Designed miniproteins, single chains. Designs and how they scored, part 17

Each design is a single chain, and the fold is of that chain. pLDDT is the mean over its residues in the fold that is shown.

## One batch from the design tools (miniprotein)

Design m567
Fold by ESMFold2-Fast:
Structure m567 (fold): chain A 80 residues (1-80)
Amino acid sequence: SDEEKLARFERDFAEAAARLEEELAAGTLTRETLENFYRVATGQLEKMLAATTDPALQARLRELRARLEAFYAELSARLA
């Protein structure tokens, strides 16, 4: 279901975010790793947005996109 796909994405995002924060703290996070994460995650969200006409699901996906963009911007700045 779309709810199950969203829940899986939210779990995967949380796990990846924790790993990236740990790598940043350890000094091992690379620009390439961060860029690849952002590209894959945005691609998944855009595909889910394109596949649904449910306004409630679209709203939740747009919130997740905004959170992803904010997370990427923060980590990108801390890496620079």
Scores: mean pLDDT 87

Design m568
Fold by ESMFold2-Fast:
Structure m568 (fold): chain A 74 residues (1-74)
Amino acid sequence: SRAEVEALLREIEELLLANHEQIQALSPEQQAKLNALIQEMQDVAADLLAGRISEAEAIERLRKLKAEIKEILS
């Protein structure tokens, strides 16, 4: 659902804000990986808005992105 997409986007944003100090301490390589995941999240949102992907596909991709972001921040 659209509400689930919006909730996942908010959860990722909250995760990044909550880990601001840890993000500042990341290596350049880890920072580049994190920035690539953030870009992919923005691409998912843009593709959904343009009707290029379904809400179900957006939810699947956002769940995977959230997991990968958590892994980098661990």
Scores: mean pLDDT 87

Design m569
Fold by ESMFold2-Fast:
Structure m569 (fold): chain A 56 residues (1-56)
Amino acid sequence: SSSEALKQNMQNGAAALQQKGDELRAEGERTGSEELLKKGDEYYQAAKYAQQRAAE
């Protein structure tokens, strides 16, 4: 049961990271900011790792 709660929390966290990444990437594309694009990519990678760990 505790493992299920941890998995759910990780999935929720991954979704939040993905949404933040989307916002940063969208703003980076609008402004042409390489910093924002990089930050968005970092959040996307963190979301992927969280999803991968939850799938283990």
Scores: mean pLDDT 80

Design m570
Fold by ESMFold2-Fast:
Structure m570 (fold): chain A 71 residues (1-71)
Amino acid sequence: SAGLQAMREAAQAAVNGDIEKARTYAKRAAELGDPEVAAEGMEQLAEGFRASGNDKAYEAAKAMVEAAREA
């Protein structure tokens, strides 16, 4: 789905530390579906990055959650 593709783009941007791109695709994913469900998924993604010690991706994933809540 378009929403799933947007979520994957956002996650990839987060891994790359591209906060602006991660926020843009996160907002798109939320707009294409249920913003609350999208935000919950992004919160789980952020916890995964935190648990793995990827601090840069964790910061980007937190920005994704914020962007999804703005949708």
Scores: mean pLDDT 84

Design m571
Fold by ESMFold2-Fast:
Structure m571 (fold): chain A 90 residues (1-90)
Amino acid sequence: RARALEIAERARAVLVAERVLADPSASEEAKELAREALARNRPHLTPAELAAMRELEAEQAALAAAGVGATPENEAAALERLLAAVEAAL
């Protein structure tokens, strides 16, 4: 699970950074921090690992849009799906 947690943390950082860079209203300071996050995290991720995290983020965004807040159960389920997707990508 240590590797999956590392992948989740790094991939989440990359996805947050990508969202900041895609936001035209984001400040230049925020975009600079996003570029740093990409430089630190992206080289340590495979395309499959990043794709798995994008899928999880899309599911969490759909839940948020439906008015469902993050719960420990939803977070645990998302992490287990990330683990399964990472294992399938290996």
Scores: mean pLDDT 71

Design m572
Fold by ESMFold2-Fast:
Structure m572 (fold): chain A 66 residues (1-66)
Amino acid sequence: SEAVELAKQGLQAILDGDPERALELFEQAAAADPTGNFRPLAELVREELAAGDLSQSRHLAEVTEL
């Protein structure tokens, strides 16, 4: 599924230190599959970018399997 592939790329972008790209990818995943619960991932990254601390997004990227 396109949404899952986009979300995987978003998780990888977080691990690569590019959270702005991760946010775009999670927003695209949420648009591709609104039922896939990808919106909370985009919201988490957006909030952490505003706060300047991506520790939660990074932890999720390390433990999440899609």
Scores: mean pLDDT 82

Design m573
Fold by ESMFold2-Fast:
Structure m573 (fold): chain A 92 residues (1-92)
Amino acid sequence: MSEEEIEEALENFREFLGHAFPDLSEEEIETLVEKAREVYEKYKDKFSSDNPLGELLERVVRMLSEHPEARAELLAAKSADEFWEVLEKYVP
């Protein structure tokens, strides 16, 4: 995936979050986008997919939808590793 394709996917993700989860603040949406980028860059080689970023973003959306109680934990993650651990905990 090119840098431009990554930026486009993340911009679409940001817009989607604002529409699908109106209770998320602008700051929370930016945090999710930033952490998703960090996780993708660190773990992209571990994804067996033609669209590894899309798979990651879908897991974030699924977590927000199925585990709203875990939203604060996901947003409180201080690193890509912590963000990934929270995703694996709730949406393995």
Scores: mean pLDDT 80

Design m574
Fold by ESMFold2-Fast:
Structure m574 (fold): chain A 68 residues (1-68)
Amino acid sequence: SEGEEYLKEAIRYIEEGKYEEAKEKLKQAMEKVPEFSPYLKQAIAYIEEGKPEKAKELVEEVLKALKK
């Protein structure tokens, strides 16, 4: 799904240290999977707080939930 692809791209951008691009992909994912919006907003907050590893972990958990 487009939501899964945006989440995968967000994880890649976090790993590359491209945090603005990562936040943009998370915002795009929120439009496709609105049921996970609270978690994705928290991931954006973690990036803004300088906690990209926590953001990545949370995005990976959302991605796992989508693959059910």
Scores: mean pLDDT 87

Design m575
Fold by ESMFold2-Fast:
Structure m575 (fold): chain A 70 residues (1-70)
Amino acid sequence: AATVEVHRAGRVASARVSEVDGKTVVELLDEDGTVIATVTASDDAALAAGIAAAVELAARGETGTFTVTP
């Protein structure tokens, strides 16, 4: 499963990828370089599902913390 945190509504333009405590953390940024969502996952399938969900949720203006499974 991926943990998806949507901080604000917006369109994703870029991403920053890092690793924290054995987990991949992806920060999704808008065109101004503002972080609008964060996705954390331990495996590639969950990460891909989490990123897809975060992009859709942010585009719809749905903020909050979500758990996403592939």
Scores: mean pLDDT 86

Design m576
Fold by ESMFold2-Fast:
Structure m576 (fold): chain A 71 residues (1-71)
Amino acid sequence: MTLEEGAREAVLLAAEGRYREAGEVVGRASKDEGATPNQVGRALAEAARELGLPDSAALAALVSAMHQGLI
């Protein structure tokens, strides 16, 4: 899974209130691509913007991944 694909899926899951799954998806994409936390944060913000979703969805996915120790 690319970081872009994982970020898009994670933002959509977070917008549905599925925060744990959002963190798990972006965490896996981060590991697959060797992405830094800063790169993950930017990918999530870009995905939210492109999908017309609120920045809070991107933040929720990021916080969930961090809370789970995935990034």
Scores: mean pLDDT 88

Design m577
Fold by ESMFold2-Fast:
Structure m577 (fold): chain A 67 residues (1-67)
Amino acid sequence: MEAARLEKLQALSEREQETYEAYRVLSAAGPVSLADIARRLGVSPATVSRHLRRLRARGVIDAVVPV
């Protein structure tokens, strides 16, 4: 159980990194929304919102992304 949990945390970190990269690329072109990031990554806006909240909590980003 613990090994599977650690692997899931590692996979989540990779997905968080993907979300961060999408945010960086899109924000360089102008204002970015959750929908824009979700579209680029092919995931739901709810998934992007969770990733961005965790990235902000970790201090990776300091911006609030609008819905």
Scores: mean pLDDT 69

Design m578
Fold by ESMFold2-Fast:
Parts: structure tokens; sequence; C-alpha cells
Structure m578 (fold): chain A 108 residues (1-108)
């Protein structure tokens, strides 16, 4: 019922963000906020697969920002990963927290 609907919504949102990356480059702070919201929603619902997918999308986006020399948006993205890691630990999603930590270390 409700869980299946939320999982489909999160998966669709992540797919749209991945496809829309070109438009999101024009507002990187908005893109980071939207991906973070999807990741936190997935964590709240216990959807490990959706949370891992959101972290992967966020990491790739931050890597592109870093390559372009966008220091401010890169810092915001790293902070988003730290917030995601904290919530994943709180909810017991160990794989999500460990992956977020690896990405933070690679970007720092």
Amino acid sequence: GHMMKLEAEITEGLSLLARGVGKLIGDPDFAIDQIKKLALKAIEEGNEEAALAAIDVLYDFIKDLKKKGDKDSTKKGIKALKDIKKEAKKKGLKKVAEKAEKYIEELS
C-alpha cells in the first residue's frame, strides 16, 4: 500500500534527477537539496536501495561540481552527504552510512 507508493515516487524522482542533470547544473544548490530530500525520505521509509541510489546520484553530481571549480556548491554537497550519513546511522541503515562516509572521504 503506502510503502509501495512512496518507493515508486522516490525511484521516479531519482530517475528524473539523473535524466535532468543538464537542467540542474544551472542551479546546483537546488539540485543538492532535492537529491538530499529524496535520500532522507528513503532513509525514513527504510528503503536502503533508494537511499543508496540517491547517494550515488549526489556523489556523481558533487564530483562534476568539484571538477568545474564550484567550491561553494561542492561544500554544500559534502554537508548533504554528512547529514544523510547521520540519519542513516540513526535509522540503522549501515550500508547507506558506510557508502556516504566513503564518498565524503573521496570528495574531501
Scores: mean pLDDT 78

Design m579
Fold by ESMFold2-Fast:
Structure m579 (fold): chain A 90 residues (1-90)
Amino acid sequence: SVDVMKNKIADEVLKIGKKYNIPKEAVNAFMGIVEQVMTMKKMDPSTSISDLISLFEKRAREIGEKYNVPKDVVDEIINKFKQILENFEK
């Protein structure tokens, strides 16, 4: 379900945030985008995985720049999001 995907992504964001000592405000901002993007899929199941990934990637990079999160850490968050969504769609 979309909620299972959302929770799994949220758990990975929290783990990455703790591992790299990311500011709480940045972690909360990433969590907000996870909620927003996953809500879009839940409200419109026809929304493509590719579109969700593109939107998440764009917004995640904006957060990374705003909160000075290292690019490698932002890339790790984006890659976890991609992996989880692709695995649920087969």
Scores: mean pLDDT 84

Design m580
Fold by ESMFold2-Fast:
Structure m580 (fold): chain A 103 residues (1-103)
Amino acid sequence: NLEELFEELVKELELSPEEAEELRKLLETLKKMGMSDQQLEDILQRMLDNSKTLTPEEKIKSLLALAVNFLNDGIGPEAAQKLIELRFERLSPEEQKALLEAL
């Protein structure tokens, strides 16, 4: 199921081949750090669940909630930031500041 969720997320977020490879490498790093396949599936599912169109206010709330969830799941700040950036491809300076302050 992890590969199916990965492929679904790549399609839903319209990730480039380079962004898809970055995501795959992040998942491999998290797995090496001791995360189970179930925990990785939960990460991908959280990213997928936020695929709907958001207002700017909803987008900030969504990225902050996702960052907090990733930290609570044991994901380090650097990996959490990269996952958020892959989910929200173009962050404004205000959104980037909010994310960095949350991590």
Scores: mean pLDDT 75

Design m581
Fold by ESMFold2-Fast:
Structure m581 (fold): chain A 68 residues (1-68)
Amino acid sequence: SVRERMRALLDEIAALVREVNDPSATPEQRAAAEQRITALYKELLDLAWEHGLVDELARMLGETLARV
């Protein structure tokens, strides 16, 4: 389902945010993670917009980011 795809993208973003916040990560690892986060956010936003779920996405983002 669309909602399951959105949850999967959010889980990937949360994992990448943890990588960016890891003080042992190299600058290259952080840069790569930041690029992937940007691409995943764009896919997530496009998906939410296409299906009229932008308000739900905002709620899901807040909940997911609170866990990192």
Scores: mean pLDDT 82

Design m582
Fold by ESMFold2-Fast:
Structure m582 (fold): chain A 98 residues (1-98)
Amino acid sequence: MELDKRSSLAIAALLLPGLWRVDPNLEAHKEWVRSLLEKLGLDTSPVEEAKTVEELVQLLMDKAGAPSMEAVARLLDLYVRGDEEGFRALLAEQAAKR
């Protein structure tokens, strides 16, 4: 599993609603998400198709392999705590469910 890519996407998904609250500019958030995906070597095409910030959040969650915002929050909590083993275990559990 690519922890660096998934952790970056999970962090982005959690931060997006907060950034939207500060500046509700969809095009600015699309540019930021596109830049993140480019840095991670991921396809940016779906970003252009997004019509709402909620669709951008869902895109990041899907690429992170997180089925819900609660799962994203749990991954972030483990990451912030430096619990690398717990973080890996949670990602492996989610992957095994598919």
Scores: mean pLDDT 69

Design m583
Fold by ESMFold2-Fast:
Structure m583 (fold): chain A 69 residues (1-69)
Amino acid sequence: DELIKKIREILDKYGKDDPKTYQEIAKLLQENGFSPEQVGLLISELVAAVRAGSSDEELIDLAKRFIEK
């Protein structure tokens, strides 16, 4: 999935603790047809997961479940 590849690239570039990571993920999702409400929900879940100690792989799996067609 191209979206998941780009999310992984954002995580690799900025890291999970940088606010820019979530800004860039939000922009990517909006550019790919996700609503502001859908984007806000995923970003909230990703931020909650990282605060709970989730790994980069766990964040990617969360994003995959959200993006599932």
Scores: mean pLDDT 83

Design m584
Fold by ESMFold2-Fast:
Structure m584 (fold): chain A 64 residues (1-64)
Amino acid sequence: DKLEKEIAEAFVRMAMTVANVPEELRKRVYELLERFTPEQLLELARAILAQDYERVNELLEEVE
């Protein structure tokens, strides 16, 4: 569902802002954003908010 993906993408954007992620990581996330499923985007947002960068990198590797 397009709406589900748009909402999940919004959560990722919010999470990156709240967690104050570095610009290089933010750019990498944006480059890969379209490749994620809504479920993966929600997991990515949770990992970013938790500042679990090991999990963030795992999720990014899954879609590249």
Scores: mean pLDDT 82

Design m585
Fold by ESMFold2-Fast:
Structure m585 (fold): chain A 63 residues (1-63)
Amino acid sequence: SAELADLVLAIARQELREAGASEEEVERTVKEIREIIDSESVDAAAQYAARRIREFEARKRLE
C-alpha cells in the first residue's frame, strides 16, 4: 500500500493548492495526512484530507 499512500499524498497536495491553501498549510496538512496513514489507515487519511480540502475551499469562497 506504499504506492497507494504516495498517490493519496500527491492528490491531497494538488487539491490543497487548488483549494487556496498556502505552501505552509499544504506542508502541515500533508504531514498530518502522512501521520494518519502511519497510525490509522489510508482510508482514514483520505477522509481527513477531503475534510481539510473542503475547509480550505470554504475559506477561499468567503475571502
Scores: mean pLDDT 84

Design m586
Fold by ESMFold2-Fast:
Structure m586 (fold): chain A 93 residues (1-93)
Amino acid sequence: MSDAEAKYIAARGVIEGINLVESAGGKVTKVEIEDGNPAAVEGAKLAALMRGIEVESKTGSAEPKVTITAEGADKSVVEKAEKIAEEGLKKAR
């Protein structure tokens, strides 16, 4: 996979997660992103920043992990959003 494809796939996953929270009436305030692929981390980070969301990111040889902080959404919706974002990182190589 190219770096551009990795950025796109990771960004799409984060956007889908944010949209899920917003569709449930919530507001995402912070996204924390950890992955071993620098291109995927950059894409995910940029997507969240462009939505006006606070971002923390870490690049390392770790399993993809996303933590979403949101207001007004059920914990189960936030957990589903985190899983969607993490699946995006896993598909980005």
Scores: mean pLDDT 84

Design m587
Fold by ESMFold2-Fast:
Structure m587 (fold): chain A 93 residues (1-93)
Amino acid sequence: MKTITVSVEVPKKAKVGEEVPVTITVRNTNPGTTVDIQVYLDGELVAEAVVPGGDRTVVLTVTPKEKGKHTVTVVATSSDGRSASASAEIEVE
């Protein structure tokens, strides 16, 4: 059985109040499971989705409220008890 993996991609720069696409790729989940995706901005939960198991790419939107460097963290948890996380930085102007 393969280890679940998650990757996250965000634009390097955004503006305050801009809707920012967060591209999340989840791999090596089992078909027939569900995967809970939670997106955190500086440790605050800002978006959630549930997707079917398998290899998936999901785009969720976050809207930064403050200028400066922010960390986007994604946690993926499959219904069979496996999880993975990834983080990326965004500069907000």
Scores: mean pLDDT 84

Design m588
Fold by ESMFold2-Fast:
Formats: structure tokens, C-alpha cells, sequence
Structure m588 (fold): chain A 89 residues (1-89)
């Protein structure tokens, strides 16, 4: 499976960059809102969702993971992800 996907829009890329920075600074709610905006701007691109998934892997606090997923609009996966992280520890 090798298809060259069109890059996400410049606006979506800027939102992803800002979300990554916000997450690095511990601003989990702001990061989630920025990722949600990027997904809404380019809903056919998997890139914003993949970028959010990579960033969530760097979050070590289960409560921050839960808040991040809930803010993205995936509350059903938030509790499951938190449970998996606690089990891994």
C-alpha cells in the first residue's frame, strides 16, 4: 500500500504544530482543541488524527490522556486508553 497522500492544508499543519507545543508545555486541553480544529479543517486526511495519536503516546499521566481524548470527542476510548496505561504500569 503505497499512495502519496496530499499533505494536509497549511492551516491544519500550523494547528498540529501549535497543539504539539501546547502538549509539551502541559496545556492538554488547548492541545486537544487545536487537534480537533485540524481534524475538522481536513477531515479526509488521516494526518491530524495520526499526529494526535503519536502525541498521546508521550503523555504519562492517565488523567491527562483521558482529558485529551474527551476533548477530541472520543469519550468512549478515553476510559479504555486510561485502563490500558494503568495496566501497563
Amino acid sequence: WEEELAPPSPEAMELIRRANQALDEGRVDEAARLYKRAIELDPKSPFPILAAAVDIASITDPEDVRRFLEALGYPESAERRVALLEKAR
Scores: mean pLDDT 63

Design m589
Fold by ESMFold2-Fast:
Structure m589 (fold): chain A 68 residues (1-68)
Amino acid sequence: TPSEQQRLQALQDLINRMLAGEDLTPSPESRQLLQQALSDIESGSVTANEAAGMVGQALHLHRKDLEK
């Protein structure tokens, strides 16, 4: 649906901003997961909910690294 495509576009934009290190450079594990999520979105192999889950996991890994 258009709303799903809009969510995928927003997630792709967010991932690109995170990979660019606008705020903080992601941890290696977070970076790998973000790159995988971006690739999966570009190939059309994931839903918006699946992509959002991958981004959420990457953010969790990044925050865990920052708390050290």
Scores: mean pLDDT 74

Design m590
Fold by ESMFold2-Fast:
Structure m590 (fold): chain A 105 residues (1-105)
Amino acid sequence: SPVRRLEERLRAAGYTDEEIAQAVKALIDLAGSLVEAHREGRVDVDATIDGLRQDLGLEELADFLRKAIAEGKTPEQVKKELAERFVKDSTIPAVQKAAEEVLKE
């Protein structure tokens, strides 16, 4: 699972479960903001997605965003789908709680 690989990498780097949960919430919020900016037509989305892939190593997020944009998904749908993936695949209770809080918004 991409979720579990991200969590394992962050734990190996010395981050706490709480810090990982904060990072996951920020990532979900960022994904929604990128989709919103694309829909407004003011952002070079290809350059942004390439940055996520190449500079941040977030290949799975980049692929998810490219597909979601191509399918015409809303920011709310993108945030919900990412949050659902973290709730389902995460083994960290703090991460699951943070993702569940996104689903209630």
Scores: mean pLDDT 80

Design m591
Fold by ESMFold2-Fast:
Structure m591 (fold): chain A 66 residues (1-66)
Amino acid sequence: TTTTSTFEIEAPSEEEALRLAKEVADQITADLRAAGYASVTVEIRLEKVSDDRYRATITVTATRAP
């Protein structure tokens, strides 16, 4: 079985948004591996919303062993 989860984070700078996104991605990956998912793929997309707002979208796709 394949599961996809999406998370969204906003921060006042690109650096902060990326840092938070990596933290969330690492935690979710650890949780999924602990739950028995054989393969976990993480994608982080960073977008500038305005001069003082950045949005990071984290997409995690996990596949359970047959």
Scores: mean pLDDT 81

Design m592
Fold by ESMFold2-Fast:
Structure m592 (fold): chain A 81 residues (1-81)
Amino acid sequence: SAATKARILALLEEMREALLAGDFERAIALMQEIMSLLPPGSPAAEEVGKLLVGALVAARQGRLDVAEEYLERAKEVIERS
């Protein structure tokens, strides 16, 4: 639904802020909340899950620009689902 998409997009922005702040515990919690809003086993859930893990890994390596690219790709998946 449009309401679910808007909620996920807001959570993705919060996850971006958490990653930029180095708050990985909060970023992981937000990732789990995002994944709970997607249908289990759907292609969108699988693709978003991989992208959010990529963002976490990149951010932990200090590659914030790469982390942002992963989050933007996740937003695109949500927008078209």
Scores: mean pLDDT 89

Design m593
Fold by ESMFold2-Fast:
Structure m593 (fold): chain A 69 residues (1-69)
Amino acid sequence: MEEDDKLIELAKTKSIEEVRKAMGEAGRRLYEEGKLPKTKEENIRAVQRQKELDSILTKKYEEEQKKLE
């Protein structure tokens, strides 16, 4: 299963901190390898999931920030 799918699931069920750690690991590996999505499906899928993840994380991030204040 793609890391993006896992991150979306975590964004819905876990705190932002846990999602950020998972994103950090996934991002670290991608940048370390310098790899891009090679197929059109992978590229579109990555963009779509990134949009969904960003939407969910933005909402949850705002809630977490207010909770921590």
Scores: mean pLDDT 64

Design m594
Fold by ESMFold2-Fast:
Structure m594 (fold): chain A 66 residues (1-66)
Amino acid sequence: SKVEEAARFLVRFTGLPEELARQLAEDAINYLKEGKSIDEIAKELAKRYGVDERTARLAVEAAKAF
């Protein structure tokens, strides 16, 4: 549910494809559980998925909120 709520938020705010939003949300949640900082997670997601750091940071913030 947490992944699905964060993914829906990302689709609504960024217009990203649903599958990509879900992957970003899941990875962000897992990195947060590992104790990584928001800045480090945003950089890793931006590099891995080819999205802007701003979009990646929004994914981390959504994952943290839900």
Scores: mean pLDDT 84

Design m595
Fold by ESMFold2-Fast:
Structure m595 (fold): chain A 94 residues (1-94)
Amino acid sequence: SSMEEEEKRREQLEVEINEGLALIVAGVLRIIAENLKKKGAPEEAIKEIEKLAEEARAIDPTAPIEEINKKLKEILERADEIVKKWEKEKKEKE
């Protein structure tokens, strides 16, 4: 049977899905960074979000999808913490 060809097609599809997810997360983080720039956020906070976008792009798409999902979730959680920290600091200075 052609099961080996079906397994190769499945593995290739998983790699493509993983790469797509990483690119989407990186794209979302770049949009967040641009919005922070427009709001006058500190350059350091913007650079931290941009570094997280590059970390998302650097993910190995051949890794298991569960590992990819965990890493992307951790990147998004770190980005959210950076945004919340700046919003809190901004409120304290007003």
Scores: mean pLDDT 84

Design m596
Fold by ESMFold2-Fast:
Structure m596 (fold): chain A 111 residues (1-111)
Amino acid sequence: LAAQSEERLLANQYLAKAVRAALAGDIEKAKEYAREAGAYLAKAHSPEEVEELSVRYAAAIARVLEAAGVPEEEALEIGVELARAALEGAGVEVPEEELRERVREALEEAR
């Protein structure tokens, strides 16, 4: 559907802004953009799909940060914070420990 396609495009635009903000060291702004991305993902996806996509995007952002010279543990922490922000925007709740493990697994898979 055209509306679903537009919401997906907006989610991708906010994810790109989140990556750019994170690379600039503005983690709070990156979290704001991640929340907006999550809100748009929730309009086109189930809660389970939003959780999976948020984890995968957070891991991808963490990997980009690692490639840019951010230490592995700091990159993982930023990834978890961005995944949490996206899930907040989508209205989905995930325990912090479960979220951290899922982002870590996705990050290791992407390495």
Scores: mean pLDDT 80

Design m597
Fold by ESMFold2-Fast:
Structure m597 (fold): chain A 73 residues (1-73)
Amino acid sequence: TITVTATLESKDPKKAAELAEERLKKVPGVLSAKAEPDPNDPTRVNVTAVVKDEAAKEAVVKELVKLQNELDE
């Protein structure tokens, strides 16, 4: 298993965290996903996903980039 950690930036970190968990759990090969607002930065969301293999890791990274672009709009 591989652990993926990332940070998202959002004007609404609680909503961003909920969306990140929901979307990542739907990615094939994701075993667990957790996202929570950063207590030290009101614009940051800390994301942790445990994935089965490198292909799932790549899919998670792509999904997070896509989600960040949506949050920037």
Scores: mean pLDDT 82

Design m598
Fold by ESMFold2-Fast:
Structure m598 (fold): chain A 68 residues (1-68)
Amino acid sequence: SREERIEEARREYIEYVSELFGEEVKSMDEADDLGVRAVIEGREDLAREASEFRRKLAEKYGVEISEI
């Protein structure tokens, strides 16, 4: 179902963000918090990589970026 595809995309995003930032991330809220922290710390490059991966996941799972 679409809901199952969204959950799979979110799981893959969480795993990616954990690797990218070198921290264990267990939720979408934690992943989003890391993105905000990256921008505040001048690491817009990391925030951009996370955003681009989220876009690729939306395409891969056939869902909207906003649903992830």
Scores: mean pLDDT 87

Design m599
Fold by ESMFold2-Fast:
Structure m599 (fold): chain A 69 residues (1-69)
Amino acid sequence: GKEELLKKGEDYGTLSVILGGQGKVEEARKYGELGVEYAEKAGDKEMKEGMRKAMELGVQLGEEAIANA
C-alpha cells in the first residue's frame, strides 16, 4: 500500500546519504532516484520533495568525499 511505498522511498533516500558519505557518488544517485520514484508512486508530493533533497545531499557528500581525499 501507500505506507509501504513511502517507507521504501525513505529507506532508499537514507541509503543514498549513507553511500554518499562513503564517496559512492553513482550509487548515492541511483538509490536517491529510487527514493524519489517510490515517493512519486505513493502520490506524496511532500515526501517526493524530501527524497529529492536526500538524493542531492547524498550526491554532494560523495563528491565532497572524493574532492577532499
Scores: mean pLDDT 85

Design m600
Fold by ESMFold2-Fast:
Structure m600 (fold): chain A 61 residues (1-61)
Amino acid sequence: SEELEEEIRKRAEQMAKVLGVPLDEAYEVLKRAFEETGGNLDLARIKATLELTERVKERKR
């Protein structure tokens, strides 16, 4: 639905700002996590946050 796509976009924007990653990367990771969790946005958000956090750590090591 349009409402769900908007919520995914909003959460991706929030992750991008907090973690200092590009919005397109945050959106891609979150959308993939949403598909992998069978449409569970709460689990997708946790999974995406963990993946993006690991990517940031790898870049700053």
Scores: mean pLDDT 82

Design m601
Fold by ESMFold2-Fast:
Structure m601 (fold): chain A 97 residues (1-97)
Amino acid sequence: MKEYEITITVTTNKKLSDETIEKIRQAAKELAERYGAEVVDFKVEEVGDKQIITITVRMKGTKEEAEAFANELATEILRVLKEAGIDAYVSVEIKEL
């Protein structure tokens, strides 16, 4: 099996509540556990009037499994943010290690 590093960057146009950040953290953890992956970093930054969350995950598997994980997590994050009334952009980078 190959090892992949998946970086998901979430950019919002306003500051997130602690509750919303925790929901995103829990979604990442639960999905990683289902895929047998590990959340190696969860970084929260405020840049001016924007909030940036960077989630770094490592997993062993196929490229297709890494892409499926990234797409499912991005979709769930956008769902959480939409329910909170927040507009956001999500970028995904998948790197073979």
Scores: mean pLDDT 85

Design m602
Fold by ESMFold2-Fast:
Structure m602 (fold): chain A 86 residues (1-86)
Amino acid sequence: SKLEEARKLLEEAKRDLEEGKKLLEEGKKLLKEGKAIEGTGRALRGVGLITEAVLKAEQAIRLARESGDEKLVKEAEEVLKEAGAL
């Protein structure tokens, strides 16, 4: 169902966002330590995962709206808000 697909996408978006945030912080730490290549690589991987999280959250919002699940829409919008604050 669309609702089950939306829930799966939201859970994947949450995982991608958490991993992406961790990689960005690791990249930032490596850059401060003068490890420019390693730090940049980590940060780019982090940005990629955050981008994936945004796309999955947007798809989850679309499917949740079609299913009338306002709670799931709000949870997915929180993922977008958190990603936008990075």
Scores: mean pLDDT 89

